# Ledger of designs, part 60: designed miniproteins, single chains, continued (5)

Each design is a single chain, and the fold is of that chain. pLDDT is the mean over its residues in the fold that is shown.

## One batch from the design tools (miniprotein)

Design m18066
Fold by ESMFold2-Fast:
Structure m18066 (fold): chain A 64 residues (1-64)
Amino acid sequence: SAEEKRMEELIRRSLERRRELEEQIAKETDPKKKAILGFALLAEESELFLAERLYPEVYARVMA
């Protein structure tokens, strides 16, 4: 469905943003900037957690 396709795209984007944020955090030495990146990472992880719970089949398909 169109809704499932939009959710798949959302999940893929959140996974990409999480990866990018993890790499940025690993390279960041400023503790304040690292904390801000950490909050952004937590937001992406929260979105992925909700996506897995609400659309488990779509989530499983993206992760495969």
Scores: mean pLDDT 88

Design m18067
Fold by ESMFold2-Fast:
Formats: sequence, C-alpha cells, structure tokens
Structure m18067 (fold): chain A 76 residues (1-76)
Amino acid sequence: DEEEKEKAIEIAVEAALEAEGFTGNEDAYRGMIAGALADKSVEEMKDYATLKEVLGGELGLSEKVVEAVYKALQEA
C-alpha cells in the first residue's frame, strides 16, 4: 500500500530528526532519508539489517538514529 509506505517514511524521518537533535537544513535531511527509503517496502523498513545498511551504511547516520527509526517503525 503506497499510503502505508508514505506513512512509514514519515515516521522514520520524524524519529531520525528527534534522535539527531537536529539543527540546520531540515528539508534536506527529510529528503535524504525519504529518498533512501523510497525504493523499500514497509516490511523492508521494519527490518533492522535493511535500516542499518541504508541509514547507517549509505547515509552515514549514527547507530542511535538507526535504533530510534527501527523502534518507531516497530511501534507503528
């Protein structure tokens, strides 16, 4: 479901922003995370290994951010 996928991406972005304590260009940060997850299914986004590879490996985000996104998506 495309709507469910968009909601999962929104949850991921908000969790990452909260974990980061973000300052700077929020729109660029949102676009970066949304773009990286755009080709992933909701099931893939709920898989920790996928999130670690995409957010940690490709985007270089900290383990704390990856964990926060993972937990938020499991609760959704």
Scores: mean pLDDT 79

Design m18068
Fold by ESMFold2-Fast:
Structure m18068 (fold): chain A 63 residues (1-63)
Amino acid sequence: SAQETLRKAYEAALANPEDAALLAAIARQELVKLGVDPATAEAAARAIEAGDREALERLMASL
């Protein structure tokens, strides 16, 4: 699911901050494939890259 994809990418980025940009890019692509709007997928990627938990929680609630 889109929520599962977001959660896993966020947790992985927290564990490996050096890979955050790559994990965010992969998550964006996977979210678009799951039917998430490209603008929302981009917002999710930025939140993962920035470690913005509040933005991620809001995005997960809208998915």
Scores: mean pLDDT 82

Design m18069
Fold by ESMFold2-Fast:
Structure m18069 (fold): chain A 93 residues (1-93)
Amino acid sequence: MAAVVGWLEATKQEVLHYLSQGKYEEAIEVLRERTALGKKRFPEYAELLDEFEERAIKLIEESKKNKASFEETNKKLDELLEEAKRELEELEE
């Protein structure tokens, strides 16, 4: 659904906002809060949203540990978002 895709894109933007400030813990918290809300709004995609959250948290934690650049972390989050979009399209077909 276009609505869940827009929700994922908005979630990524909020996460990136905190990551651009070096606020990794706040980025993870916002991601968790938005995923919980998303699962209430889109219960049919709950498993996909849980997978996205788990993978995004791991990516953020690895970026913090490895002192990855904001640009590198943004690129990896973009790749994760595009994978989630493809999975959503397959579920709708």
Scores: mean pLDDT 81

Design m18070
Fold by ESMFold2-Fast:
Structure m18070 (fold): chain A 70 residues (1-70)
Amino acid sequence: MSLKQQIAAVVASYGTARLRGQLSAEEAEARTKDALIALGVSRKRAEELARQVGAARSYDEVAALAMAIL
């Protein structure tokens, strides 16, 4: 699996979990950021993607975010 595919999977996983009410926006942002940093993503990009995960209002927005990474 490529790094891009791993990043997209992290975004989709935590974005979906937040929309299902399994994580708060703050928890989803924190976990997304930490997971992306562990994958070697820069802190700045990890924080940016984490904020987008926390802000997504629908499954379509999460899917669009993941597709934009691929």
Scores: mean pLDDT 86

Design m18071
Fold by ESMFold2-Fast:
Structure m18071 (fold): chain A 91 residues (1-91)
Amino acid sequence: MEETQRRMEELLARLIPAVKAVPEAEYAKLRAELTPAFREAIAREDYLEATRLLAEFLVRLAEAAGSAEAVEDARELGRLALELTKKLLAE
């Protein structure tokens, strides 16, 4: 678990500059598309769907930044976040 958390922190640190490179208009558009669905998932306590939506949003931000490396990092972070969420919800 600690190793997974460390990897996620490393990926986030690398993704922050790419996210900052996204044009404000594109960021606003992507956020507006995702926010209602994310809020609905949280309201339904569907944390797996909420995590999936955040992972998808992060990949789309990386694509908008125009960085293939950031897209790969975003996909890996999304996979790790989904795996962590599944483990936390496992009964």
Scores: mean pLDDT 82

Design m18072
Fold by ESMFold2-Fast:
Structure m18072 (fold): chain A 117 residues (1-117)
Amino acid sequence: SEKEKKIRELAEEFIKKAVELINEMYDNDLSIDEFEAKLRELRDEFVEKLKEMGFPESIVEKVKALLDAFIAGLKRTLESLRKEYSKDEVKDILIGMVRAVFRYLEEKAIEELKKLE
């Protein structure tokens, strides 16, 4: 459906934005706290887009909570791995985590959309 296409496009857009933030962190030597703050801004933008698409507040709050937990997990992973692995190896792992969470959210958003129709 057209709405399913929009959800897939939204997921790909936010994967790209998060990957750009990971690149910016390494290229511009951002602190982990600055990186976390920028990820929280992306979370807020994503949540707002879901509201604009007509998802109910209960779903929006669940997505926000999941992304909050994900950002905290990403921060812990970054702090742990950077001590033992190269920048390129850590970057690849973080990008993989970002792709995994947005693919999961895409699948769940499409499932919820079918229930609203």
Scores: mean pLDDT 85

Design m18073
Fold by ESMFold2-Fast:
Structure m18073 (fold): chain A 65 residues (1-65)
Amino acid sequence: RAEELEKAGMYLAAAFAYIDEGNFDKAVELFNKYLKEHPDDKSYIDYFKKKMKEKGATEEQIKKI
């Protein structure tokens, strides 16, 4: 699922899917990639960080956003 979304260029959807799969490093990588291409779309940042923390991501991983 997440890997397929990544291959399709759907970085925001892929980032959230990687959180659900527990791959937090990949989730952060793709979320930052999305924000680089969409710098004005910051509304997801707080929600993404909250979801990362709820799923067990470390503070170090969250700080990379």
Scores: mean pLDDT 80

Design m18074
Fold by ESMFold2-Fast:
Structure m18074 (fold): chain A 94 residues (1-94)
Amino acid sequence: SAASALLDRLIAVGTAIQAAADAAGLSPEERHAVVDAALEELRGKSPAERALADAMAGRPLSLEQQELVANSDAAAEALVATFRALADRRAAAK
């Protein structure tokens, strides 16, 4: 189902974000702040990136938005890349 595919995508993205946070030496609280910043940056981009940001923030998605996120590898890659860039910047500020 689209909901199952969305959940698999969110788990994969969350796992990649956690690995990037661990590599950057971020605390759980710093990880949370960087996630929030990365999601906000994605909201101004494509419909798929906005839908992924909303899903990661725990917002309910329409079936159309669920399918859009499930089918967009580019949106997932953009979120992880944005998170890594912000995480590296945060680590450098310590």
Scores: mean pLDDT 84

Design m18075
Fold by ESMFold2-Fast:
Structure m18075 (fold): chain A 110 residues (1-110)
Amino acid sequence: SMLDVMLELLDKAEEIALKMLRESEGKSREEVEELIERARKEMQELLEKVKPQLTPEQYELMSAAIDQLVKETEELANKLLNGEISLEEALKKMKEYSELLKELVREYMS
């Protein structure tokens, strides 16, 4: 179903975000910025791969969701880099935020 395609996209984007956060531990600010840009690019590539399967309205919704997921990943990475949160807390917050986005997509598709 289209809902399954959209939720699978968010699951894959979440895995990219979690990997980026894990790889950011002990890295310099410059290295973390490079990891953030890599994650952004990978998430955008996932969105573009499913674009032909989505309506324009669904694509706009998923584009917004991916943009929000990237922004949250960047904010958590910066907090982790500054010592404001632990890796465990960053991963927990990322999973919670991803689940919130999935709930919003489910509500939109109902």
Scores: mean pLDDT 89

Design m18076
Fold by ESMFold2-Fast:
Structure m18076 (fold): chain A 57 residues (1-57)
Amino acid sequence: RDALVAELLRLGREGDKIREQYLKLKDVDEDEAKRLEKKFKEIAERIQELVDQITQS
């Protein structure tokens, strides 16, 4: 459980960094912004899976 919570926090921070980069780049480079958007969605899916695993216990 503690390991899952630690992973959630790590993924949340990774997502925050990607979101900040996305906001900076969406006015500069749309291709890179789209790539970051995809990464953010992947992280969000991983977070949802971990949340579901924790809440089912």
Scores: mean pLDDT 79

Design m18077
Fold by ESMFold2-Fast:
Structure m18077 (fold): chain A 56 residues (1-56)
Amino acid sequence: MTLTGPFNENNPALLELKKKLEAQGYKVTIKAGLKNSPVRSYVYGMNQQEWVDRVL
């Protein structure tokens, strides 16, 4: 999966989300986003409800 958002390498919210997803067995790549871009996540084969149940 790929996380895209208002990110730098020290964004603790994106790093914590990455850690939680990788603990659940997902391979996570963080891409640098624009400073005002909303956080996006892309997980191949995961529907919206599955994402909510496993990530949120």
Scores: mean pLDDT 53

Design m18078
Fold by ESMFold2-Fast:
Structure m18078 (fold): chain A 69 residues (1-69)
Amino acid sequence: GIPFDAEEFKKKAKEMGLTVHTFRESGIITAVEITEVGDFASATLREGDRALASVSGKKEDVLKFVESL
């Protein structure tokens, strides 16, 4: 898994113009769920069955952000 820190995650997402919601302050990313709708996407970061955070915005920006984790 990839280490997750909510404040670092929010800062990076905001710098890319993405909307971010955090549900936990820290954790280990074991899965990323991506939903695409037209030119937009959302990604939910999970630790097992628990959501850590979500980001949404333009599809290209969301995918690039997820690849940078």
Scores: mean pLDDT 85

Design m18079
Fold by ESMFold2-Fast:
Order: structure tokens, then sequence, then C-alpha cells
Structure m18079 (fold): chain A 68 residues (1-68)
């Protein structure tokens, strides 16, 4: 769970940095890639923490798409 949380925090920091630079397109691409990986991991493992991280990444993606 600590590793999953650390990876989530790193992804969100990278997304926020890209958005701050005006690179929203790359931020969206990063989120789409991470969502695919976490959703695949959630299906493979059944881990609810991994599923929760995927859901939170999807929320951030929806926010960025609403701004575009």
Amino acid sequence: SAAVRANFDQTMAAVDALVAQGDVATAIELLETQIRDYEAAARATGDPVVAEVAARLRERLAELRAQA
C-alpha cells in the first residue's frame, strides 16, 4: 500500500507540474497511461487500494478534460 500511495503521489505531482507549465496535453496522456496500468493491476490483483487509486486518477483526468 505504501508503494501504491508513493506512485500515486509522484504521478499527481508530475501532472500538477505539467499543468503549471501549460502542458495539459502531456498531463492528460500521463494520466491515461497510469489509469490503464492501475486498472489492469486492479483487475489482476483484486486490490481495493489499487482500484481506489485508479478512481482518483480518473477524477483528475475528468477535471483536466473539463478545462480543455
Scores: mean pLDDT 85

Design m18080
Fold by ESMFold2-Fast:
Structure m18080 (fold): chain A 65 residues (1-65)
Amino acid sequence: LSPKQRIVMDYARQASDTLPDDMVDELLQRLGEIYREARRNGWSVSEFRKRVKEEYERVLKEYLE
C-alpha cells in the first residue's frame, strides 16, 4: 500500500470502531474525493494526512453533537 492509502485505511478503521455505518460510508466517500484531489494536485503525504485528519475530526464532532 502507498503511504496515502495506508492513512485512509487507518482512519477508516478508527471510524468503523467509533461511528455508525452510515457515517462511516459518508466519510469513506469524502476521503476518496480527498485522495483524488491529492493525486490531481500532487499533495505531499504530510498535507494529505492533515486533510484526512481534519475531515475525520469534522465528522467525529458532528456525531458527538
Scores: mean pLDDT 83

Design m18081
Fold by ESMFold2-Fast:
Structure m18081 (fold): chain A 63 residues (1-63)
Amino acid sequence: MSPEAEELLDQAAAAIRAGRYEEAGALIKRLMTEHGLSVEEIVARLQALGIPREAILEALQYV
């Protein structure tokens, strides 16, 4: 993964942890549109960062 995509993933994880789901959704949309990541890859990467599935699904409502 590119360093820029990894940085966006870390920002998305931080936004989810802070309850900023709309911000996290915007970052996820950028990962999909600017970096070509699938939803499945983004979910797997966020889960690897310790984000619960339920929180990821909440953020995906804003994509």
Scores: mean pLDDT 85

Design m18082
Fold by ESMFold2-Fast:
Structure m18082 (fold): chain A 118 residues (1-118)
Amino acid sequence: LEEKIEAYIQELLEAAETIDVKKIIKERKKEIEEALKVPVLDWYTLDPDIAIAAFIYALEKEGVTKELAKKVLELLEEGKLDEAIELTDSGFIQQILSSKNPLLLKLLKTVLKIYLKH
């Protein structure tokens, strides 16, 4: 599982260089909605474009601003997990953070970095 998540993080970073997030959300909305039903730990089975678009869609739907995303990322990189949990009212982010699963946290850090660059 760890090796699969690590490989998938690399696929997400490569996809992020060319992805048109708005187009994918418009054209593949059903796939995004289905992806959001999959446990995040199993997202390595998803198309990287769909995973990126699903993460961004979930963050935007829950009103997560880029300023909030940046602060959460900074706290996670500092190992301040409990402070990151208290900072956000996003159920989606809180669910990932409260798992305290290092693979999920690494995936979240990657996607927050992608979100901040788009």
Scores: mean pLDDT 79

Design m18083
Fold by ESMFold2-Fast:
Structure m18083 (fold): chain A 69 residues (1-69)
Amino acid sequence: MPTREEIEARLREVLAAGAAGEVSEGEARAARFGLLVVRHGEEAFREKVAGLKSAEELRAYVAELWAEE
């Protein structure tokens, strides 16, 4: 069973492959979202998302998490 760190490494590899044009933009986007969830913890992410009232608030939260990288 892969560790959190191993999953993060694989997701980063997909993002690098996306930047190089080796995978689709959709796959790179999915890996980016997966990396946010893994990095911040799925339980904390679910709890925060449950408190959000709109799609715009969700987008702002995801952007905040990504910017913190």
Scores: mean pLDDT 66

Design m18084
Fold by ESMFold2-Fast:
Structure m18084 (fold): chain A 78 residues (1-78)
Amino acid sequence: SRRDYLAEALIAELEAALPEITNPEIKAAVEEAIRLLRQGRLAEAAAVLQEAASKDIEAMIPIAERLTAAIERAHAEG
């Protein structure tokens, strides 16, 4: 389904970003978001990422850009 495809795409981008995260608090938040996405809990994963952005916006900008690109690709495929 489109939801499953989107969740898998978001998980892949977050996992790819993990090695680049130097802030351990942001790294923990991204790991929690991945766990929530694997459970289909998209709204809760988004809330965790929004809270992380409030703590370290600079660390979250490249992650947000990757997620936006993944969402745009998923929508283009229907």
Scores: mean pLDDT 82

Design m18085
Fold by ESMFold2-Fast:
Structure m18085 (fold): chain A 117 residues (1-117)
Amino acid sequence: SDIEQLLVSAIKTIAPNKSLSEWSDEEYLELLKVLKQKESDLPLLKFLAQQEIPTSLLFPVFLALKFLVTHQNQNLSAKDVSEILGISRASAELALKLYQEHKEQLLQSLKDFEEAS
């Protein structure tokens, strides 16, 4: 997809000699800017960078996690997330698994970032 090509190009341009998990906050913020995402999404991107997700799944999983953390009170299946966001079932299932396993950590990191801003 165009977004996948943009993501791969941006990763190689921003920090070509570093794995994504070793990036600084400034390097993650530059990637968010290239992807036309918000600075407030930094904790989600940092979290995903540590999960060693395949680059082809990184952006759709990011979108799904962002959707899940903003819709905490909804009981959503992977099928629901996939259909709402127009992403693959595999991306939606991975995002739900990560959200369920790391929900408290994700919500706390987002709150901490908002309070520090």
Scores: mean pLDDT 85

Design m18086
Fold by ESMFold2-Fast:
Structure m18086 (fold): chain A 60 residues (1-60)
Amino acid sequence: SMAAAEAIKEASGADDEVAKRAAELIEQGRGGGAGSELVNLGGASADKAAKAVKAGIEAL
């Protein structure tokens, strides 16, 4: 959880709260939801969000 949130934050540039929320969605198998949150709340591009979701999954 913490490792996934850290990886997402580093890859996306999102704040701690958004990265933590995205990590929780990934843990639930909701990678698409995590990507949407990173775009809509984190201000990431679609490409950056996809890379961040992948980094979060690899850090689990």
Scores: mean pLDDT 80

Design m18087
Fold by ESMFold2-Fast:
Structure m18087 (fold): chain A 65 residues (1-65)
Amino acid sequence: MLKESIYGLASMSVATEIGHEVKLERIDGEIKAIVETKTKEDGERAKKELEELGKATGIKNVEVR
């Protein structure tokens, strides 16, 4: 629970800064972070930030749409 709560708050922070929605989904027991961006540059920044958060929480799956 703590890992998910911390990740959720951090994901909201990322979404606020880049102005895009971040969704957390559970797929086969793993948490997947999905971020929707309008530019590839913003998508790459969001993906890197979510991957850094994933290193601390063990969340490896990040998808940019």
Scores: mean pLDDT 62

Design m18088
Fold by ESMFold2-Fast:
Structure m18088 (fold): chain A 62 residues (1-62)
Amino acid sequence: GPAATEAVLEAMRGAYNKDNEGLARGGQRLAQADRDQGLRLGQGALNHPEFKEAGEKVLAAV
């Protein structure tokens, strides 16, 4: 739904700018709107050393 779409856009903006806080906020909002998408985003972020902190924060929200 719209909330999940907005959360994905926030997370993508964070990732593009290498902003862990932005990626974490978007991912956490995504987990609240769509748990399965939040889980996949968090797990994906953990595969990138530069996004490990954001990935851990997103998974904590799932």
Scores: mean pLDDT 87

Design m18089
Fold by ESMFold2-Fast:
Parts: C-alpha cells; structure tokens; sequence
Structure m18089 (fold): chain A 98 residues (1-98)
C-alpha cells in the first residue's frame, strides 16, 4: 500500500491534466481507506496540498474527499493540519460558486 501511495504521489506531482489529477486523488483516497499508517497519512496530506493549487472544481472536490479521509485516520499530531487543509478545500470550492 505505501509503495503504491508513493508511486501515485510522484505521478500526481508530474500530472497537468485535471481529469487525471482527480483520478489519482481518488485512488489515493481508496488506498488510504485500507491503511491507517502515519506514513500513508503524510503522503495523503502532501497530495491534498498539491491538489489545492488547482483551480479545477473536480480536483478540489477530490482534494476535499481525501482531506476528510485523512482527518478520519490521522494521528493526533496531524489532525490540525488535516483540518486546515479540509477548510481550505471547502473555502476554494465556495469561492468558485461566488
């Protein structure tokens, strides 16, 4: 699972197509549901940070879903970061509707 997450994160960093980025985020979310390791949570947090640089609504929706899953499984020391990223994803989605 961790090696698959690392491979998806590397792919995410190089991908420019919003549709492919959204698909990668969705796969990271699915893998995170199968593990609660701190390393998996850190990889997912980095994926959310990358995704939040996007202006694409589908990418931001998948970033929100991933941030929610991170918050569910995050150890205490990463909870505040997960909350901050979730709130930012929600704020960016609201900004697009204004």
Amino acid sequence: IIEKLKKLLKKLKKEKDPKKIAKILKEITKLLKKTSSKEAVRIALEAVRIALKSKDKKVLEEAKELAMEVLRVAPKELILEAIGLLLRAIGLLIEQEL
Scores: mean pLDDT 81

Design m18090
Fold by ESMFold2-Fast:
Structure m18090 (fold): chain A 83 residues (1-83)
Amino acid sequence: SAMAELQKAADEARRNAERAAEYYKELGDTEKADRILKALQNQIDKALAVGERNPEAGLEIAKSVLETAQGLAEAAEKRLEEA
């Protein structure tokens, strides 16, 4: 169901946001880590709120947030490996 997919995407986005924040903390950029985590958590909360009335719209927001969180985690991991 769209609600189950939304919850899965939201949970995965949150894990990727936390992973990105951890990598930025390892890079010594705690302020960026906190900013990224807060911004992505706010977007996830918005996706879930929209999904309460429109699961398909919430899912599209959650998928977009997941893609952003994955990209940030991958970029941060690569930067950490190159440091």
Scores: mean pLDDT 88

Design m18091
Fold by ESMFold2-Fast:
Structure m18091 (fold): chain A 107 residues (1-107)
Amino acid sequence: IEEETIKLAEIALTSKNPEVRAYAIEMLYNFDREKAEEALEKVAKQGKTGIEALKILARSPDPELRILAVRALGKAGTEEAKKILEEMTNDPDPEVRQEAEKALKEL
């Protein structure tokens, strides 16, 4: 059951739609945090479309998903990613703010 959900999420990560990619990462996170982190690193390397998916995750209602998006944006290291990280330093969750500040310092 979990393996089937992971396979479906991995297929969804190949979508050209950044919203579909963001939901795929959310599904992976619910079943396997490590695979979700690997998927986020892959998405961060996909250029502008990848950054758009990370931007959607950065606005997730789940603060854990926002933290993962922050870490992936930090690894992407683009000017667009930096702007999103700067916005996330104002996040309502203090842990999300700390991770965003750390990612910006490591850029």
Scores: mean pLDDT 78

Design m18092
Fold by ESMFold2-Fast:
Structure m18092 (fold): chain A 55 residues (1-55)
Amino acid sequence: SVRERIRRLGEERGLSEEVVEEAVALYEGLVRSGMVEDDERYIEPVVELVDFTNK
């Protein structure tokens, strides 16, 4: 699933478990609101945004 791929990418980038779950929550919120489609293309941007905002 896209959620599992977000978790994997966050872990590979050395993000904490809390930050990884924040990325998953952000992605789910964006899909639920209709701002993005449920699509793999959003995995990297979501992880990068959450990583940037937690630095």
Scores: mean pLDDT 80

Design m18093
Fold by ESMFold2-Fast:
Structure m18093 (fold): chain A 94 residues (1-94)
Amino acid sequence: AEEAELRRRVEEASELLEKAAEEGVANVSDEDIYRLGYLFGWLEVVAPRLGLDELAARVRGLREQFLELLKKEAPEKVPIFEEGYRAGVAEALA
C-alpha cells in the first residue's frame, strides 16, 4: 500500500538526516545525498495526495533546512541533491 511505502520512506529520510547531522553534511556520500533528495521529492508529491498536508509541510521545511546546510558545507553536492529531488518527483507522478 502507498501509505506503508510512505511510512518507510519517511523513516529512511529521517535516518539519512540523522546520519548527516552526526557525520557532517560534507562527509555524506553522493549516493546518500542523491537518495535524500529523491526521498524529499517523492514525499512532497505523495504526502499531499494522501491528505497528509502537515507531513508535506514538515518534509518541505526539513528539505529547506538541509539544502541551506548543504549550500554552506558542501555546495558542490547541491546539484546531486537537486537531481535526486527531480527523480523522486518524477517517480511519484508516474
Scores: mean pLDDT 88

Design m18094
Fold by ESMFold2-Fast:
Structure m18094 (fold): chain A 92 residues (1-92)
Amino acid sequence: SPEEKVREAIAKGKEAEKAGDLLSALEHYGLAALGVLHFGVPLTPEFREAMEKFLKLYEEVKPSLPEEHVEALEPLVEETKKLLEEARKKEE
């Protein structure tokens, strides 16, 4: 299921983050964010946390990334920011 794929990506992201592998963590949390956006799965607290971790890791790793990788990630980053902002407004 799409939700299971998102959870698998989150699990791999957490393991990479625990190991201090920020680049692999960014990749896996990015795949989780892409899965949430692409499949329109419910934004649970777990999935929201993973999307927030993706954005945080992107800002931390961005100075070390090739320009081509930054350009490829930017649309996903912007869509993730929009989804989280919309979710926050609905909970106010």
Scores: mean pLDDT 84

Design m18095
Fold by ESMFold2-Fast:
Structure m18095 (fold): chain A 98 residues (1-98)
Amino acid sequence: SKDDKFMELAKKIIEEAKKLFSEEEIKEIEKFVPSEPKNVDEAILAVFLIFSEAQKQSEEKQKEFLDFAVKELEKYTGEKVEVKSINELLDYFLELGS
């Protein structure tokens, strides 16, 4: 279903975003970010929370993550995605999940 595909996209993006963090930071994030979202609303919440923390990381790490996320979004939408920051990526993802 469309929701199942969106959930799969969200899980891929969240797992890639985890690469921006140390093992200790991931353990802290996992205390408040749902480990396995059960629906679209939980997936959106998880993405919002992890992206908010990702914005605190270095510009180099953020760029690597953005490059990955753009490619995954382009595969999902079938269209070109132009996003310049994690904040813009978050806005795009929230609109996509609405």
Scores: mean pLDDT 80

Design m18096
Fold by ESMFold2-Fast:
Structure m18096 (fold): chain A 101 residues (1-101)
Amino acid sequence: MLQSTEELSEETKKLLEQVEKEVEEEEKERKLSEEERIELVLEKLGELTEKPEVKEKALELFKKIKEAVKNKDKETGLKYQVEFYKKLAELLDLEYTEPAK
C-alpha cells in the first residue's frame, strides 16, 4: 500500500500540509489540470526540501509516464512509475516500500 499520512513523521506531515496549502492557493487563482497539479506539487516539494535535482528527476519520470500512457505501453509506464515513487520517497526522506499486491 502507499504510505499513509498517519504513519508519517511530524516533519513530513508539516511538509505535506505546506505543499497542499501552496497548491490550494495556486488553484484559487487558476483552475489546474490534474497534470499541472502534480507538476506543481513536485515543484513545491523540491523548493521546500531544497532537493531541486531530485525534483527535476521526478518531473522527468512523470513526463515519461505520461508518454508511456499515451503510447499504451503499460510495462514501460509501470517501470517509470516505480522509479517515480522512489524519487518521491527520496524528496520526502522516506523509505520506499514495495506495495502489497
Scores: mean pLDDT 71

Design m18097
Fold by ESMFold2-Fast:
Structure m18097 (fold): chain A 76 residues (1-76)
Amino acid sequence: IKKRILDLLREKGPRTQSEIAKELGLSQSTVSRTLKELAERGVVREVEVPGERRRAYELTVDEGVKLLKEAVEKVM
């Protein structure tokens, strides 16, 4: 489940808990719990989306940089 959430955020950018639950076919409680664990590990962060009162989650700068570096190194 954690990998699917990270892959979704990497491909589609910031998403709310409801959007992640809908896209992955998971319950909102499962997504909420998993996002909390990932945020506590510093892998994702909660962000405010303009025009939306709900909080969205996105990959942290460090995790995004790691993913870009890994992709470049694997292609080479």
Scores: mean pLDDT 68

Design m18098
Fold by ESMFold2-Fast:
Structure m18098 (fold): chain A 95 residues (1-95)
Amino acid sequence: SLEERLRALLRRVLEAIAAGEEVTGEDVYRWAQELGIPPQHAEDLFILLNGRIGQILAKRGKPFTDENRQEVARELLERFDEVAAELLAEYRKAR
């Protein structure tokens, strides 16, 4: 149940970034509340997602810009099941 809700939040955030929307912590918090996710879980997941995008860009020698984030978010959506499994595993370790 919670894992399914966290996956739904992760997909919503990635879709918004991929669409070129400005995603704030307040947006993620609001979407998490709509899904019945406790705030701390939403914050931790959002930090991990931004960290993952940053790591991918660093490996490619690309700066952390809105355009580069949008490109990576689209790629992560294509591999969503794999990405969600990895981020949720990292989330469990970070607790």
Scores: mean pLDDT 84

Design m18099
Fold by ESMFold2-Fast:
Structure m18099 (fold): chain A 58 residues (1-58)
Amino acid sequence: TRTLLGTYSATLPNGRTLTLEVYDDSELGVRSAQVVEVDHSASNDALAAAGRALAAQI
């Protein structure tokens, strides 16, 4: 079972925003994050960097 801990956003280098949802699986003691919204002009590298930066702030 996953519980939503929060929704976070980051501004990409091109000035657009992505949204990341962070979940906690209390039974397994693990956390996971997923991108919900992305600017279609963003590169994969920019998306990966933004996702890691957001995860590090949780």
Scores: mean pLDDT 64

Design m18100
Fold by ESMFold2-Fast:
Structure m18100 (fold): chain A 60 residues (1-60)
Amino acid sequence: DPFLEELAKKYGVPVSVLREALRLLQQGKGLGAIQVLIDAGMSLGDAAEAVGELARHFGV
């Protein structure tokens, strides 16, 4: 997915981490999605922004 590849490059995390965050977000687990991104080394602010970008792009 080109969008996930661009986000992975922007935030310096593997695409697999963003796919897991998206999966959790699609299940209504927004806090779980943020936690997965923080565990991958993102700050809270970056994790929240990335979740917002995923939600806007995928209509969640």
Scores: mean pLDDT 88

